# Ledger of designs, part 101: designed miniproteins, single chains, continued (2)

Each design is a single chain, and the fold is of that chain. pLDDT is the mean over its residues in the fold that is shown.

## One batch from the design tools (miniprotein)

Design m7517
Fold by ESMFold2-Fast:
Structure m7517 (fold): chain A 98 residues (1-98)
Amino acid sequence: AEFDAGVADVALAIARLGMEKYGDYEGAVKLYQKAIELAERAGDLRTVAEAYLNLGEAYDKLGQKEEAIRSYQTALELAEKAGDEEVAKRAREHLERL
């Protein structure tokens, strides 16, 4: 649904700002998980892939490496299915650094 996709985009934007400006990685995890739920309901694979990529970055900042790896792997798989080469490339780069 278009509405669910729009709310997911807002959740992604708020979570990214919380991480980048305030270092709120725990709050970002919760918002990215909500964005994933909303984007999945919308059938928006591109937004789901981006949300998993950002979720992996938040987990990595929290030192939760196993959760970060799983999130990046999911982001890569979904980005490849969606044809989102930028998200796929970023997910691969993160997996190579872990």
Scores: mean pLDDT 85

Design m7518
Fold by ESMFold2-Fast:
Structure m7518 (fold): chain A 102 residues (1-102)
Amino acid sequence: SSEKEKLLQELRELVAELAEELEEKAKEIEELEKKAAEGDKEAAEKLKELELEALKEALKRLLILQGVEEKEAEELLKKMSFEEVEKKYKEVLEEIRKKLAE
């Protein structure tokens, strides 16, 4: 129960930090979405890169929460495609969810 409570607290802190970072990026995302909708290919490409970077950052923090060293997590993520990052993110979240559900 103590370990479960610690994991819940760490997860709440992580979610709060990610929410704050997303709020700061929301304006940039909104401006890029508008330009992409107007046919700006460079804006569309930058938006996809920003989405991948955000997903990689979220996965990195979840891996660190699971006990992976920051440097190891960064090297792993550097080599991953969007599809691989999305799959790993879903797997890590399900593992955390199962541990909390016990």
Scores: mean pLDDT 76

Design m7519
Fold by ESMFold2-Fast:
Structure m7519 (fold): chain A 99 residues (1-99)
Amino acid sequence: MRSIVEVVRSALNAGLSRAEIVDRLAEEFGISRATASAILRGSERGRRTLRELIEKEHEEILKKQYETFGIYIPPEVQKEIIERSVEGTMRELARLMAA
């Protein structure tokens, strides 16, 4: 499944403008254009929404892994994984948008 970074990278490679990238993120992730712009800008509001999206995706993956393979990851460890994913995503987005 495509991550936010993959969507942005694909759009940049296709020669899309910042406004078109915002539109694609809003459509693909079901968020407002204002929120998509906030994520690309690296604002605190954008970081908060990005965290919520990552948390939801991780919850669904972990539930399926537990039901299929019996793998259980404690909530404290899950939080650390999510925090790293958010920071890594924000850093990569900043790099891509500065190009």
Scores: mean pLDDT 79

Design m7520
Fold by ESMFold2-Fast:
Structure m7520 (fold): chain A 81 residues (1-81)
Amino acid sequence: MAEEVAKKLLEIGVPPSFIALILGKVFDERIKDIKINKLKKEALEKLLESIIETMEEKNVPKELIDELKRRYEESIKKLYG
């Protein structure tokens, strides 16, 4: 699924750096091992919002945006919830 999302994002013209940032934040083992305070959690949530806004401006399909958002939110929830 992550590879399929990355492929479709590249086909739409989303910069590879944005794709790496999104997928890196979701799947980076370092984030899972770090105790992040409330301010860092809020920063990660705002980063996700900015990424989604940029992806919408680049006409990324809503279904792919929703899947990435869900996975990212699940990762944050696992760290703090």
Scores: mean pLDDT 61

Design m7521
Fold by ESMFold2-Fast:
Structure m7521 (fold): chain A 86 residues (1-86)
Amino acid sequence: SKEELEKKIKEHLKRAARHAEEAGLPDLAKELRESDGSIEELEELKKKLEERLPSMQFDPDAARAVRKAIEDVKKAIELAKKIEKL
């Protein structure tokens, strides 16, 4: 159902926000938590996270946390695409 997919999107965004906080990105964590879950907004948030990876070349723990956040955002995008096909 649409409601079940929306709930899953919110859970992925909560996990992504925690990973962003672990990476020292509290502003992006806030944006992830406050996201409307639209494909456009999620793609922009994914891009913002990806743009932070080069600055973490010498911080493997932060880089790993950002990569985990990116994966959760990607899963949220796929769920949002499923909602549009309903």
Scores: mean pLDDT 87

Design m7522
Fold by ESMFold2-Fast:
Structure m7522 (fold): chain A 68 residues (1-68)
Amino acid sequence: MSEEEIIDEIVKKAEELAKKSNTFQEFVDGLKKFLRENEEKIMSLTDEQKKKLAERLSKIVNEVRKKL
């Protein structure tokens, strides 16, 4: 699995959680659980790729906070 595929998978899951969650707290808890379950994949990323992932997730988190 490429690093871009890992990032895309996590971002896609965050977007799915954003659609399914009724509250911002539910979204955050769901995302934290998913990241914990995929810790090995995330740890395989370089620091630069982790930064890209964090930036993409921050955009989703900000959008969810505006809606919920």
Scores: mean pLDDT 80

Design m7523
Fold by ESMFold2-Fast:
Parts: sequence; structure tokens; C-alpha cells
Structure m7523 (fold): chain A 83 residues (1-83)
Amino acid sequence: SRKEEEEFIKELKEAAKKGDLEKVRELLLERARKLGFTGEFGDSSEAVELLQEWLKSKGLYNGKIDGKLDDEFVESLLEHLQK
């Protein structure tokens, strides 16, 4: 729902501003799983690609859309949100 999207965005921004990498990884994993992701951190999936595209559409991410849920994704997201 849109309310769940707004809550996710708020939590993601707060975790990123605090530099809480563990919380950012947790939030991304939970969101990717809601989109059908069944792997672990470091894996590639269409669900992760959809998450990256969605984050970019919301102005939260300007990194690669490669479908990989890894440290490069987390770091690119943090750099954008800590501006």
C-alpha cells in the first residue's frame, strides 16, 4: 500500500542519515522479499531490479539497476540519501 511505501521511505532515510548500514540492509532485504526475492544478500534477482527501479523513480537512488542486492547497492543508496 502507499502507506507502507511512505513508512519504508521514512525508515530508509532515517537509517541512512544515521549511517546504520545493518538497518539499511535489513530494510532492503525485507522490501525485496515483498517483491518476490528468495535469495540472500549478494544474490541477483528481478525483484531486486524492480526495487532499484522503484527507488530511482522515488528520487532515493541514482546507482546501477543491475538486480544485485550487494554492498555496492547499499553504498550508492547511502551516498544519495546522505546528500
Scores: mean pLDDT 85

Design m7524
Fold by ESMFold2-Fast:
Structure m7524 (fold): chain A 97 residues (1-97)
Amino acid sequence: MNEVTHAVGEVLVEENGEAVGRYIAIFKDGELVLELEIKPSDPEEEKIKKAEEAEKFLKENNLVPAPAGSYRVGLDEEEWKEAVEKAEEDAKAASLK
């Protein structure tokens, strides 16, 4: 059985079935440990850098994220904002005992 130490909230921004943006919030015991935002407008190099920094953080801290919730939205900024808030609330709740 895998021991789960963290809860992860995720939002994917999709265009034509491809992920063009991503938001990740990682919580432990109700506290935000990592937040990553990759915007559709970010340069490709910046998107890669942010993803690598998140992976490095997880590895260096021996974190095992559990999926708390995943939301998929289009390029509407209002839908993105609402999905981010829901993903954070879900992850925070899931990280509490």
Scores: mean pLDDT 72

Design m7525
Fold by ESMFold2-Fast:
Structure m7525 (fold): chain A 109 residues (1-109)
Amino acid sequence: DLEKKQQETQESSRLSAKNALRQADNLARAGDDRGAEELRRAAEELLEASKEKDVEKRIKKLKDVGKRVGESGNAVAKELKDPRLATLSGASAGVTMISISVAIVAGKN
């Protein structure tokens, strides 16, 4: 059923955005303001991806957001002098990337 599959892929994209916002709040509370800002930006792009009706274009957007989250997470972690905060920053980016990967897999039918 194409309609059910489209609803599931859109819902997965929205869930990945919600997860990114929760991870951003966690990082902000821990003092990683830069990591939080990057994940909030990712969440906005994931919400825009959820509005994309073309499955291939949506998957490309999700893949691009995932790559950027990984790259920015690594860059932020390298700049953090507190190893505990660096670990939390990396973990939050990782959880966000897993959520995006689930949305991508759901989109492949």
Scores: mean pLDDT 81

Design m7526
Fold by ESMFold2-Fast:
Structure m7526 (fold): chain A 72 residues (1-72)
Amino acid sequence: SIDEFIEKYKEEIDKRADRLAEVTGLPKEKARELLINIAKNIAEETQGDEDKARELFNKAVDELLERYREEK
């Protein structure tokens, strides 16, 4: 399930959330919620392909960080 995928990637999500919070100034909890939503959407799109989901998640996080810098 999507929840199982998120739980499996919990440590990576937490590490990324710390970085996103630093870059954006968002509270860590809010940054974590954003990353969980991204991971959930990717898990739905990849339909259980964990390797592809991981690759897309990392790309999406990198794009999000760049977008926050470009928006301001």
Scores: mean pLDDT 74

Design m7527
Fold by ESMFold2-Fast:
Structure m7527 (fold): chain A 75 residues (1-75)
Amino acid sequence: SEEFEREVEEGVLLLRLAVAYQIAKNSKDPEIIEEALKEAERVLDELRRRGSDPQTIAAAEEIVEEIKKIYEEKK
């Protein structure tokens, strides 16, 4: 069903966000962290375009801000 496909797609987006966050936390390379930030921002943009739940968007925004903080501290 389209609903199931949408749930799977959102799950993949959330996994991509989680992976980007782990990369940012564990990497010492500013270039790798910058790419993780770009990926996280792309995921957040997709969640917004899909009309994801506001709580999901807020949680994703918090993760993006944490990655931005990591990037600024390590660059």
Scores: mean pLDDT 88

Design m7528
Fold by ESMFold2-Fast:
Structure m7528 (fold): chain A 89 residues (1-89)
Amino acid sequence: SEAKEKVLEILTKKLKGTEEEIERIEKIMKEEGISYEQVVKAFELIERIKKGNLQELQDKLSYLADEAEASGDVEAALERAEEEIKKLE
């Protein structure tokens, strides 16, 4: 899938991940039910934060990540994070 190709490109070229690190990340994604599309969205939101110098959102994003872990609703957490970024852009 296109999303899988984008995730692998980010992990290998941008983050310079080893094969072992990439395999570990893919295993976590499979076990937690996180899609490649959700990982791509998360990286896009992180890049928007960096580009906009929105580091003040870090605590709020950490809270949303904790809520996603507790509820298992990664999609809702990503949508909420995007809304918070849009408010400051």
Scores: mean pLDDT 69

Design m7529
Fold by ESMFold2-Fast:
Structure m7529 (fold): chain A 58 residues (1-58)
Amino acid sequence: STLDAIIRAEILRDLDLSEAELEALQRLSKGQIAATLQRRFGLSPAQAEAIAAAILRL
């Protein structure tokens, strides 16, 4: 959908992720994505969980 495309573009831009990196994250569980986001980008647990949920919905 158009909204999914916008959310995808925002996530890629804000986290400086490639399409391939996003696809790799989508293969992980929500908890694994959140843990990766916390380690790699210094996000809070709440921010990481929200973004992980968004990534899995794309």
Scores: mean pLDDT 83

Design m7530
Fold by ESMFold2-Fast:
Structure m7530 (fold): chain A 84 residues (1-84)
Amino acid sequence: GEAEEALERARRAVDELLKKAAELRKQGKYKEALELEIAAGVAAIMVGVAKILLSKGEYEEAKELAERAEAVAREGLETGKLPG
């Protein structure tokens, strides 16, 4: 359903953010990489909670949290910085 689709989009956004952080580390940009890794960590925790909510049948809350996780990860991808 929509909640599972939102969760999958959030997971992909987190993965893209971690790949960008890894690329920054290869370039010696450790501070920038760390900021994106922290953003990915926050989004990943939200994805984990959304997955638990989905398993409990809380589809609306799971969807909303997954969409927020995607937004956090996407902001990190767009700005190259930890969302404040």
Scores: mean pLDDT 85

Design m7531
Fold by ESMFold2-Fast:
Structure m7531 (fold): chain A 93 residues (1-93)
Amino acid sequence: SKIDETIQQIQDAIKAGDYQKALDLLRQALETIKDPKDQKKILDTTVNELIKKGDYDAALEAVKVALSVTEDKDVILHAIGLALRVIGLQLDK
């Protein structure tokens, strides 16, 4: 599916260390794919891969991208929850 292809492209960009490409792909995906479930899945994957890389600043930028383009209240609340998780992990470092 287009969503699975987009997720794979974001994961590949993060694993390659190209965080700008990953964030640009995330933004384009969230502007195009408006299903809240799919938006949460793409955002979760992006944030979790950046956390695995230890780049908490990039993980917070992914949340900021989502908050700038999403209008769905459930997606917004989910993004805020992810930001709190990232901040908590960064403080434990």
Scores: mean pLDDT 88

Design m7532
Fold by ESMFold2-Fast:
Parts: sequence; structure tokens; C-alpha cells
Structure m7532 (fold): chain A 92 residues (1-92)
Amino acid sequence: PVIVDEEARKKAMEALEKAYENEKNPELREGIKTLMVAIEVYDYYKEKGVEPEKIAEIVSKLIESPNLKEALKIAKELGDEETVEIVEKALK
């Protein structure tokens, strides 16, 4: 869970995208994809004007998930349809 400025967020996403392309270990690839999903959820809430502290709580719960299927369960428990859609797209 992290509160980042816009520049740090963009750099983090670019780094994760490059890491994902070059990573051959399946567990590390899933970890990278989970972080990318967390950044996408952060971007979504930031665009909606949600306070950074609230975004950090949501992102924290997603990152604490050991895999994307558990992250999807957490997103559904939060009752936020957009967050569910973001995680579901990552599972494809």
C-alpha cells in the first residue's frame, strides 16, 4: 500500500510493465501483475477525487492478497464494481 505522486506512479507502472515482459518466473510474474492492478485501482480512485488515505486502505487490501483470485474476492467484498472489473481484466 502506497501513496504516490503522479510522476512516481507513472514511473512505477512503466517499470512494472518492463519487469513483467522480461520475467520468466510464474510466481514473480503474478506478483508484478498484482502490483500493476494495485496501481490501476489507485489511478481510478485518484481520478475520482478520493482521498489518498482511503485509496491506500483499498490498495493495501489488494496487495496483501497472495494471488489475483483472492484480490478479486476482496474487491467484491468492498462492493465496488469498478475495482472488481479492474481485477477481473487482470485475470484474463
Scores: mean pLDDT 72

Design m7533
Fold by ESMFold2-Fast:
Structure m7533 (fold): chain A 116 residues (1-116)
Amino acid sequence: MLTQEEMLKLVEEWAKKNGLEVITEKDGFPADAVLLKDGKPVLIIEIVGPGEVITMEGVKMLVGLSKYYNAKGLILMAEDATISEEVREFAEKNNIEVRFVSSEEELIEALEEAVK
């Protein structure tokens, strides 16, 4: 099972390998990461680590960021992370994709499908 820190490192490494700029919460971004193509935000990423829960309030923040930057959102869920059905439906209705990932390969697939 991937930790939140391992998932973030994989996002940063994949972005760099694919010619995308990455800005993270360590750089002052309000979500875990944003990926930029030619200076434009293309994907806003929130990572929910093992045993963690994403709340309706957390998803509403991501929806606000997605609309403000005109970029798709992606929530990367560890296998044992929790999201309620109501919160997931709200996310998906608002251009936020939710993906459960248990391996590096699944995480990379989620990023490739989200960015296209």
Scores: mean pLDDT 88

Design m7534
Fold by ESMFold2-Fast:
Structure m7534 (fold): chain A 98 residues (1-98)
Amino acid sequence: SELEELLKETAEEIKPLLEKGKLEEALSKAVEMLLGKDEEFTEILRLIAEGKLDEAIKLAKESKNPAISYLGLALVYYRLGKLEEAKEYLEKFVEEAL
């Protein structure tokens, strides 16, 4: 799958940033690589940008792709200032996508 290859490439790119504790940089890189490449992920980002965090969480949890689900949740928790939860979900994204 083209999406699976892109998710794997994204995980490979952000893994060293995450290992160095660069959570914000890792999240920004993931957004850069995936924005506009998957309709569901782009919609999650739009909801986060609009402050519709409950709707973003619901859409992320309902995602058919577990990697998109974990990345969406990481972004929501980062927006909420819950950095430890954001890191845990981003680590789950990397594990799922690799």
Scores: mean pLDDT 88

Design m7535
Fold by ESMFold2-Fast:
Structure m7535 (fold): chain A 68 residues (1-68)
Amino acid sequence: SPLIEEYLEELRKRLESAKSREEIKRIAVESVNEFFDKHPDMPRDEQDELLQRVGEIVREILEEMERR
């Protein structure tokens, strides 16, 4: 979905600017909640896809942060 792709690209940039592991987790949770609030009619399958892909991005950013 183009909507999910645009959201994930913006989320990645936002997470890369975070200063701590706690901030990364907070930004991810807040961003996902805000996105679902703006898209309440999103199909369950698309919600599941978004959550899985958010988890993948968060994991990558956290691993990069831990290596610093």
Scores: mean pLDDT 82

Design m7536
Fold by ESMFold2-Fast:
Structure m7536 (fold): chain A 93 residues (1-93)
Amino acid sequence: SEVLERLKEAAKTGIQMALNLGIMEKEEAEKAIEELEKAESVEEVLELLRKLGVSEKALERIRRLAEELPAMDPIERALAEVEIAFIVFSHFK
C-alpha cells in the first residue's frame, strides 16, 4: 500500500503547512494527523479530508492523482504529492 502511505504523508504535509502559517490550531492539526494515521484506505483519507473542509472538486483531483501514482516516474510522483499537499492546505476551512 505505497499509494496509501504516500497519500497520507502528502495530506499530513498540507496540514503541517496550515499549522505553521497559523491557519489551523495545533490541537485540530494533531487530531487530523492522528485520524489520517488510522486510515486504512484511500477512501477513508478522502472522507477525513471532506470532514476537514476540502471541496468535492479538490477531493476528486486528489483521488485521480492517487490512482495515477503507481504509473508515475519518481519526479511525477513528487510533483503529485506536492499538489496534494497544496490542495489540502488551500481548502483547510
Scores: mean pLDDT 86

Design m7537
Fold by ESMFold2-Fast:
Structure m7537 (fold): chain A 74 residues (1-74)
Amino acid sequence: GASKEEVLAALREIAATLPPEEAARLEALIDFMSQLGRAGLIQVLGELARGLEARGLTEHAARVRELRDSMLAA
């Protein structure tokens, strides 16, 4: 499964493709997530994906779900 470092790097790539306001939110969340353990990171990724989908950012939500699933496979 994906490491925490790999997931955080992928989230930064996702942030680069988001509108500025969403990118700023995700960057702040990435900083917070860097302090979490594996279980907390998985939970926050699920919440992030739901929030992105609710705001119509469906492609970005799908990428975040893939990252969460890659951690669950470990």
Scores: mean pLDDT 85

Design m7538
Fold by ESMFold2-Fast:
Structure m7538 (fold): chain A 66 residues (1-66)
Amino acid sequence: SPIQKDAEKKIEEVEKEFREEFKKLKEEADLAENRGDNKEVLRISFEMFRLMSETEERILELRKKS
């Protein structure tokens, strides 16, 4: 239906934004690891986990409204 297609498009946009931001965090984590900055690696890892949780919650809410 048109409503379901609109929700799917919004979910795709959220997923695209997530992939871009997650990629940046992964590159930052790799740089910190190469420098032996274990504290920074841990902080970025927590940020990555939070981004995943927030994105999953947003997608779930979009699916409930369709």
Scores: mean pLDDT 85

Design m7539
Fold by ESMFold2-Fast:
Structure m7539 (fold): chain A 89 residues (1-89)
Amino acid sequence: DLIQQINQLLQQLIDALERLASRDDIQNIIQQIISLLQQVKTLSKESALLLKDVAALMFYIDGAKQLDKHIEKGDLKSSDALKILQEMS
């Protein structure tokens, strides 16, 4: 399940950010997530919640606010998630 793999990588990214991992380690995880996002059209609500935590930990406030709107609507497209991750990269 690609969505489950994306959620696992998002959790891995949160854990890496909380333990202050290297920029290279963080970028490698982000690139893995981007690669999987290109293979799906829509994400789960859990994916949106995890990506919001990533945006907050990376101090991307506008991305976190954008994700709040998607979480409220229950509709997060992979293209929206890709844009947010690319803007943090």
Scores: mean pLDDT 85

Design m7540
Fold by ESMFold2-Fast:
Structure m7540 (fold): chain A 75 residues (1-75)
Amino acid sequence: SKIDELIEKLKEALQKAVEAYRNGDEEAFRKAVEEIQKLIDELKKLIEQSTDPLEKQRAEYAINLAEETLKALEE
């Protein structure tokens, strides 16, 4: 599904953000954060349109994990 495709892209973007943070690559980190935010926004819109409760739950879990990860890295 499109939601599952976006969840995989979000996971990849999170891996890039964590790697950039660990390497001190400020530009790569900023770019990854921008990508993550766009993916979160798109997932939120698709959740509102989806009728599959398990798909919604997977997307909501992925969004929460991403938001908490970014919060931890930005502190």
Scores: mean pLDDT 84

Design m7541
Fold by ESMFold2-Fast:
Structure m7541 (fold): chain A 60 residues (1-60)
Amino acid sequence: SLEDYEEEINEGIVLIHIAIAKKYDNLTDEQVEEILAKALAAPSPQEALRIIDEMVEKLK
């Protein structure tokens, strides 16, 4: 369905965003896994991106 398609696209956006953070903020694989688990559990893509940003900032 269209809803399933949107879920896949939103997951892709989250993965791209965290990949950029890993490259530029020197995150470890363990930190990436923790952030991904929390972001993918978020109720919306917008909140997932907020969680990523907050967790990355805490690691700086």
Scores: mean pLDDT 70

Design m7542
Fold by ESMFold2-Fast:
Structure m7542 (fold): chain A 94 residues (1-94)
Amino acid sequence: MERQLVPLPGATLELPSGYVVLIRAELDVTNQSLVLEAFVLDPQSRLLAVVEVRLDADGAVSVRVTEVGAPVPAEDLARILEALRAHARELAAA
């Protein structure tokens, strides 16, 4: 079966550290999964990391962090994960 991805509303988050997070969301209709990607940018708008969260219809959650240039501080990562969880709940309630 061919994969179907439906774009959903994203979000932008500014962290107290000065990092900017661009959140993209897609519904994977074929696998019945909600996919969220957070692109973590430093104050110079350089990509540091991508945080992917996949939520399956059965309630399974997977998290993948891909560091490109530098590690994301633990406190910033925690804020990003909470923002992704909040956005996922908002999309699920729509």
Scores: mean pLDDT 78

Design m7543
Fold by ESMFold2-Fast:
Structure m7543 (fold): chain A 69 residues (1-69)
Amino acid sequence: DAAREVALREEIAGLLLQLSPAQLAEVAAYLSTLLGREVAPTLPAILAALGELSVEQLEELLAFLKSLL
């Protein structure tokens, strides 16, 4: 469902803006493991990686982000 995916990506993007540089590095490490490639610990790189995630992977990422906050 594209609408669900958009809503999840918007919520995740909002939470990412609240994170410290150290927390962004943790998110990048999580995404690197999930995608099997290195994701740079920068907001643009993390936001680009969201486009590669399924709805289930976006839900897992959202849960991970909520655990950091």
Scores: mean pLDDT 82

Design m7544
Fold by ESMFold2-Fast:
Order: structure tokens, then C-alpha cells, then sequence
Structure m7544 (fold): chain A 75 residues (1-75)
């Protein structure tokens, strides 16, 4: 699942344990094309880090970069 892969990538990078594995998990998250899961993972980390704005910007950039143009995800 994209969300799980992204959360694992962030966890590994923050721990400084294995940057190579962190990158691999990030690539797996992007390959899944699960923007919903990616966005949720980044917002979850942002809340825990106390920097929701940075997390939201990250999710927005990833979506924009991959699709070039992504509409809002709200009903």
C-alpha cells in the first residue's frame, strides 16, 4: 500500500538507519499511484512533527510533479 510504504520511508529516514531502503519505499509508494494514501501519510507525519504545512506542501508537490495537474481530493 502506498501509504504504508511512504510512512516506512519517512520512519527510516528520520531514524537515519538506512537511506537506501527509505528511498526504495518512497519509489514503491509513487509506483502504486495512490495519491490518497500518499497525502494521508504525509499529513499524519506533519501532525506528529508539528509541521502540517510542510507535509501538505510535500503532498501537493508530489501530486503535481507526477500528474502535472491534480484537482483537489474533497467531496
Amino acid sequence: MAKEHLLKAIELELAGEDVEKAREHLEKALEAKDWEGIEEALLEVGREQGDVQAARNGAEVIKAYYEGKVPPQKA
Scores: mean pLDDT 62

Design m7545
Fold by ESMFold2-Fast:
Structure m7545 (fold): chain A 87 residues (1-87)
Amino acid sequence: MEKELERLQKLGLIALGEAARAQPPSSEQFIALAQQVFQQLQNTDLDDETLDKLAAEGQAATDAYLMEKHGVTREQLDAARAKVAAE
């Protein structure tokens, strides 16, 4: 069960990255696109190494999108991650 949650989290990061690369104009469209891609990815047989690589790339793409389109700073993203890690 725990490994399945980790896999789903990585697939979620990949889905967010794909949605971010499409650069949707609204947050609602961004979430909807991410959910659609996530549904497609759940049916893929990706190995752990590929999941780790694509999840890291997806996180980077999502960060870039949030910084460029929503005015979020790298400092704010780092602070948000620190809070999530502490909880």
Scores: mean pLDDT 75

Design m7546
Fold by ESMFold2-Fast:
Order: C-alpha cells, then structure tokens, then sequence
Structure m7546 (fold): chain A 78 residues (1-78)
C-alpha cells in the first residue's frame, strides 16, 4: 500500500530529524560557554519572533538560517 509506505517514510524522516536536532543541540551545549549560548538564544528568539510577524515564509527562512548558523558554529568549534 503506497499510502501506508509514504506515511511510514514520513514518520521515520520526522523521527530521524528530531534525533538529529537533539544531537546537534547536545553538541552545541558542549561546544560553547553558557554566556555564548545565552547570547545566541536571545538573538535567535528575537529573529524568530520578528519573522513570525512577517509570515510563514519568513519564519521558515529564519529557522533555516539559525539551523545553518548552528551547524557552521559547530564546525568551527570542531
């Protein structure tokens, strides 16, 4: 059943993404000081809140940018 296979695949992709986010978050917490984490979180929250006011496309773009910035910082921290 193609519909059930597609549903299972989406479920697996969502679970995999959630685990990847958790792994990235744990790496981020270990790589940076509390001050750096607090500063980044405060900036990220402001950007997200502003994007939400502009609409769904802006919100998605900002979330993607923040994720890419986290990945870049993790790569630079090694």
Amino acid sequence: NAVEELRKKRQEEMEKRDKEIEDLYNKFLNAFSQEELDAFSKEAKKRIDEAKKQGEDAYRQVRKNIRDEVLKKLKEAE
Scores: mean pLDDT 73

Design m7547
Fold by ESMFold2-Fast:
Structure m7547 (fold): chain A 78 residues (1-78)
Amino acid sequence: ESLKETIEKLKEILKKYESGEISAEEALKEALKVLFANPAVDATTAVALALRAIGQLIRGNIDAKALINEAIEALEKQ
């Protein structure tokens, strides 16, 4: 899988979340699965998203849109 394919998958996850098809928690789970499934993704990007997602989940204040967009930006700069 190319970085471009991973970016498109993240955009599709974000679209499903914004349309109300999936919850913020489910969107983050799917995004993490996509990032960890592709060895071309910088491990730092995947780990950073995971740590921030866990922190927001514990606090009960999940911003899935911001977290997924940050991951997309990191991959576009990779």
Scores: mean pLDDT 79

Design m7548
Fold by ESMFold2-Fast:
Structure m7548 (fold): chain A 114 residues (1-114)
Amino acid sequence: SALKQQVLSLLDEIKSLVSNEDIKRLLDDIKDLIQSLDLSDSALQQMKSILESTLEKLKKISDQKERELLAAEAALEVAMILLREAPDDLDVILRLIGLALRAIGIRLDIELSK
């Protein structure tokens, strides 16, 4: 459970570095799923690695839009890991697909904004 708590803490730290409310809500929804799911140590380690790398990069980026794009990309990667680890539960699978599509949509909206 210590590894799961580290993943949840990293999501909170990333959330604190972005101002985009859609990204914040997406990260919160991902946290809720991680808390509710029985995840393998392998999946948690993969998510931790992605989030630690993302957090390190975010600390070096001064542009808010670049930080938001990176955060949305990390959210998509985490959602894809969760989808691979999903139980045989259609509602959970559809919720995870929805989270991945939300991450893609947010990223597209940021890229198209001037």
Scores: mean pLDDT 86

Design m7549
Fold by ESMFold2-Fast:
Structure m7549 (fold): chain A 77 residues (1-77)
Amino acid sequence: SSAEIEKLRKQMREVILQTAQVTLELLGIRMQIRELEKQGKPVPQELLARLDQVTQQLNQLSQQELELLAQIRKLNA
């Protein structure tokens, strides 16, 4: 139904916005790590743990986007 497609499109927009936000966070963390490494300072375990968490979030968002696209395609077929 058109209402069902509308709902999926709204969910897709939300996933895209979350992906953008999480990507900016990932870039910030990578910049901090590079600066520490450049100075020969140890990278805190908390920062590495956050890097892993943000990377996992991006992977999950990527999968959600693919699943939503597949659902939209099925409803349009």
Scores: mean pLDDT 88

Design m7550
Fold by ESMFold2-Fast:
Structure m7550 (fold): chain A 80 residues (1-80)
Amino acid sequence: MKEKLEELKKALKEGDEEKAKEILKSLSKEERIEITKELLKDPSTNYVLLEKVAAEIGDKEILELITDHAVEELKEIVLK
């Protein structure tokens, strides 16, 4: 998991959509949930790309996690 998390963080930071999608597809559903939660703790994460790849792989549970986090973060940004 730690190695996959680091690879995914790098792919998202570099804007590598195909690599990010490949990594997420290689994980089990449980691992995808855990890795997504870890990414959401990092404010430097490319949430736009993460949301796009989650939608592309069709994982609704992960997409909902990302969307819920993005809404909460957006409230803080818009209010400042």
Scores: mean pLDDT 74

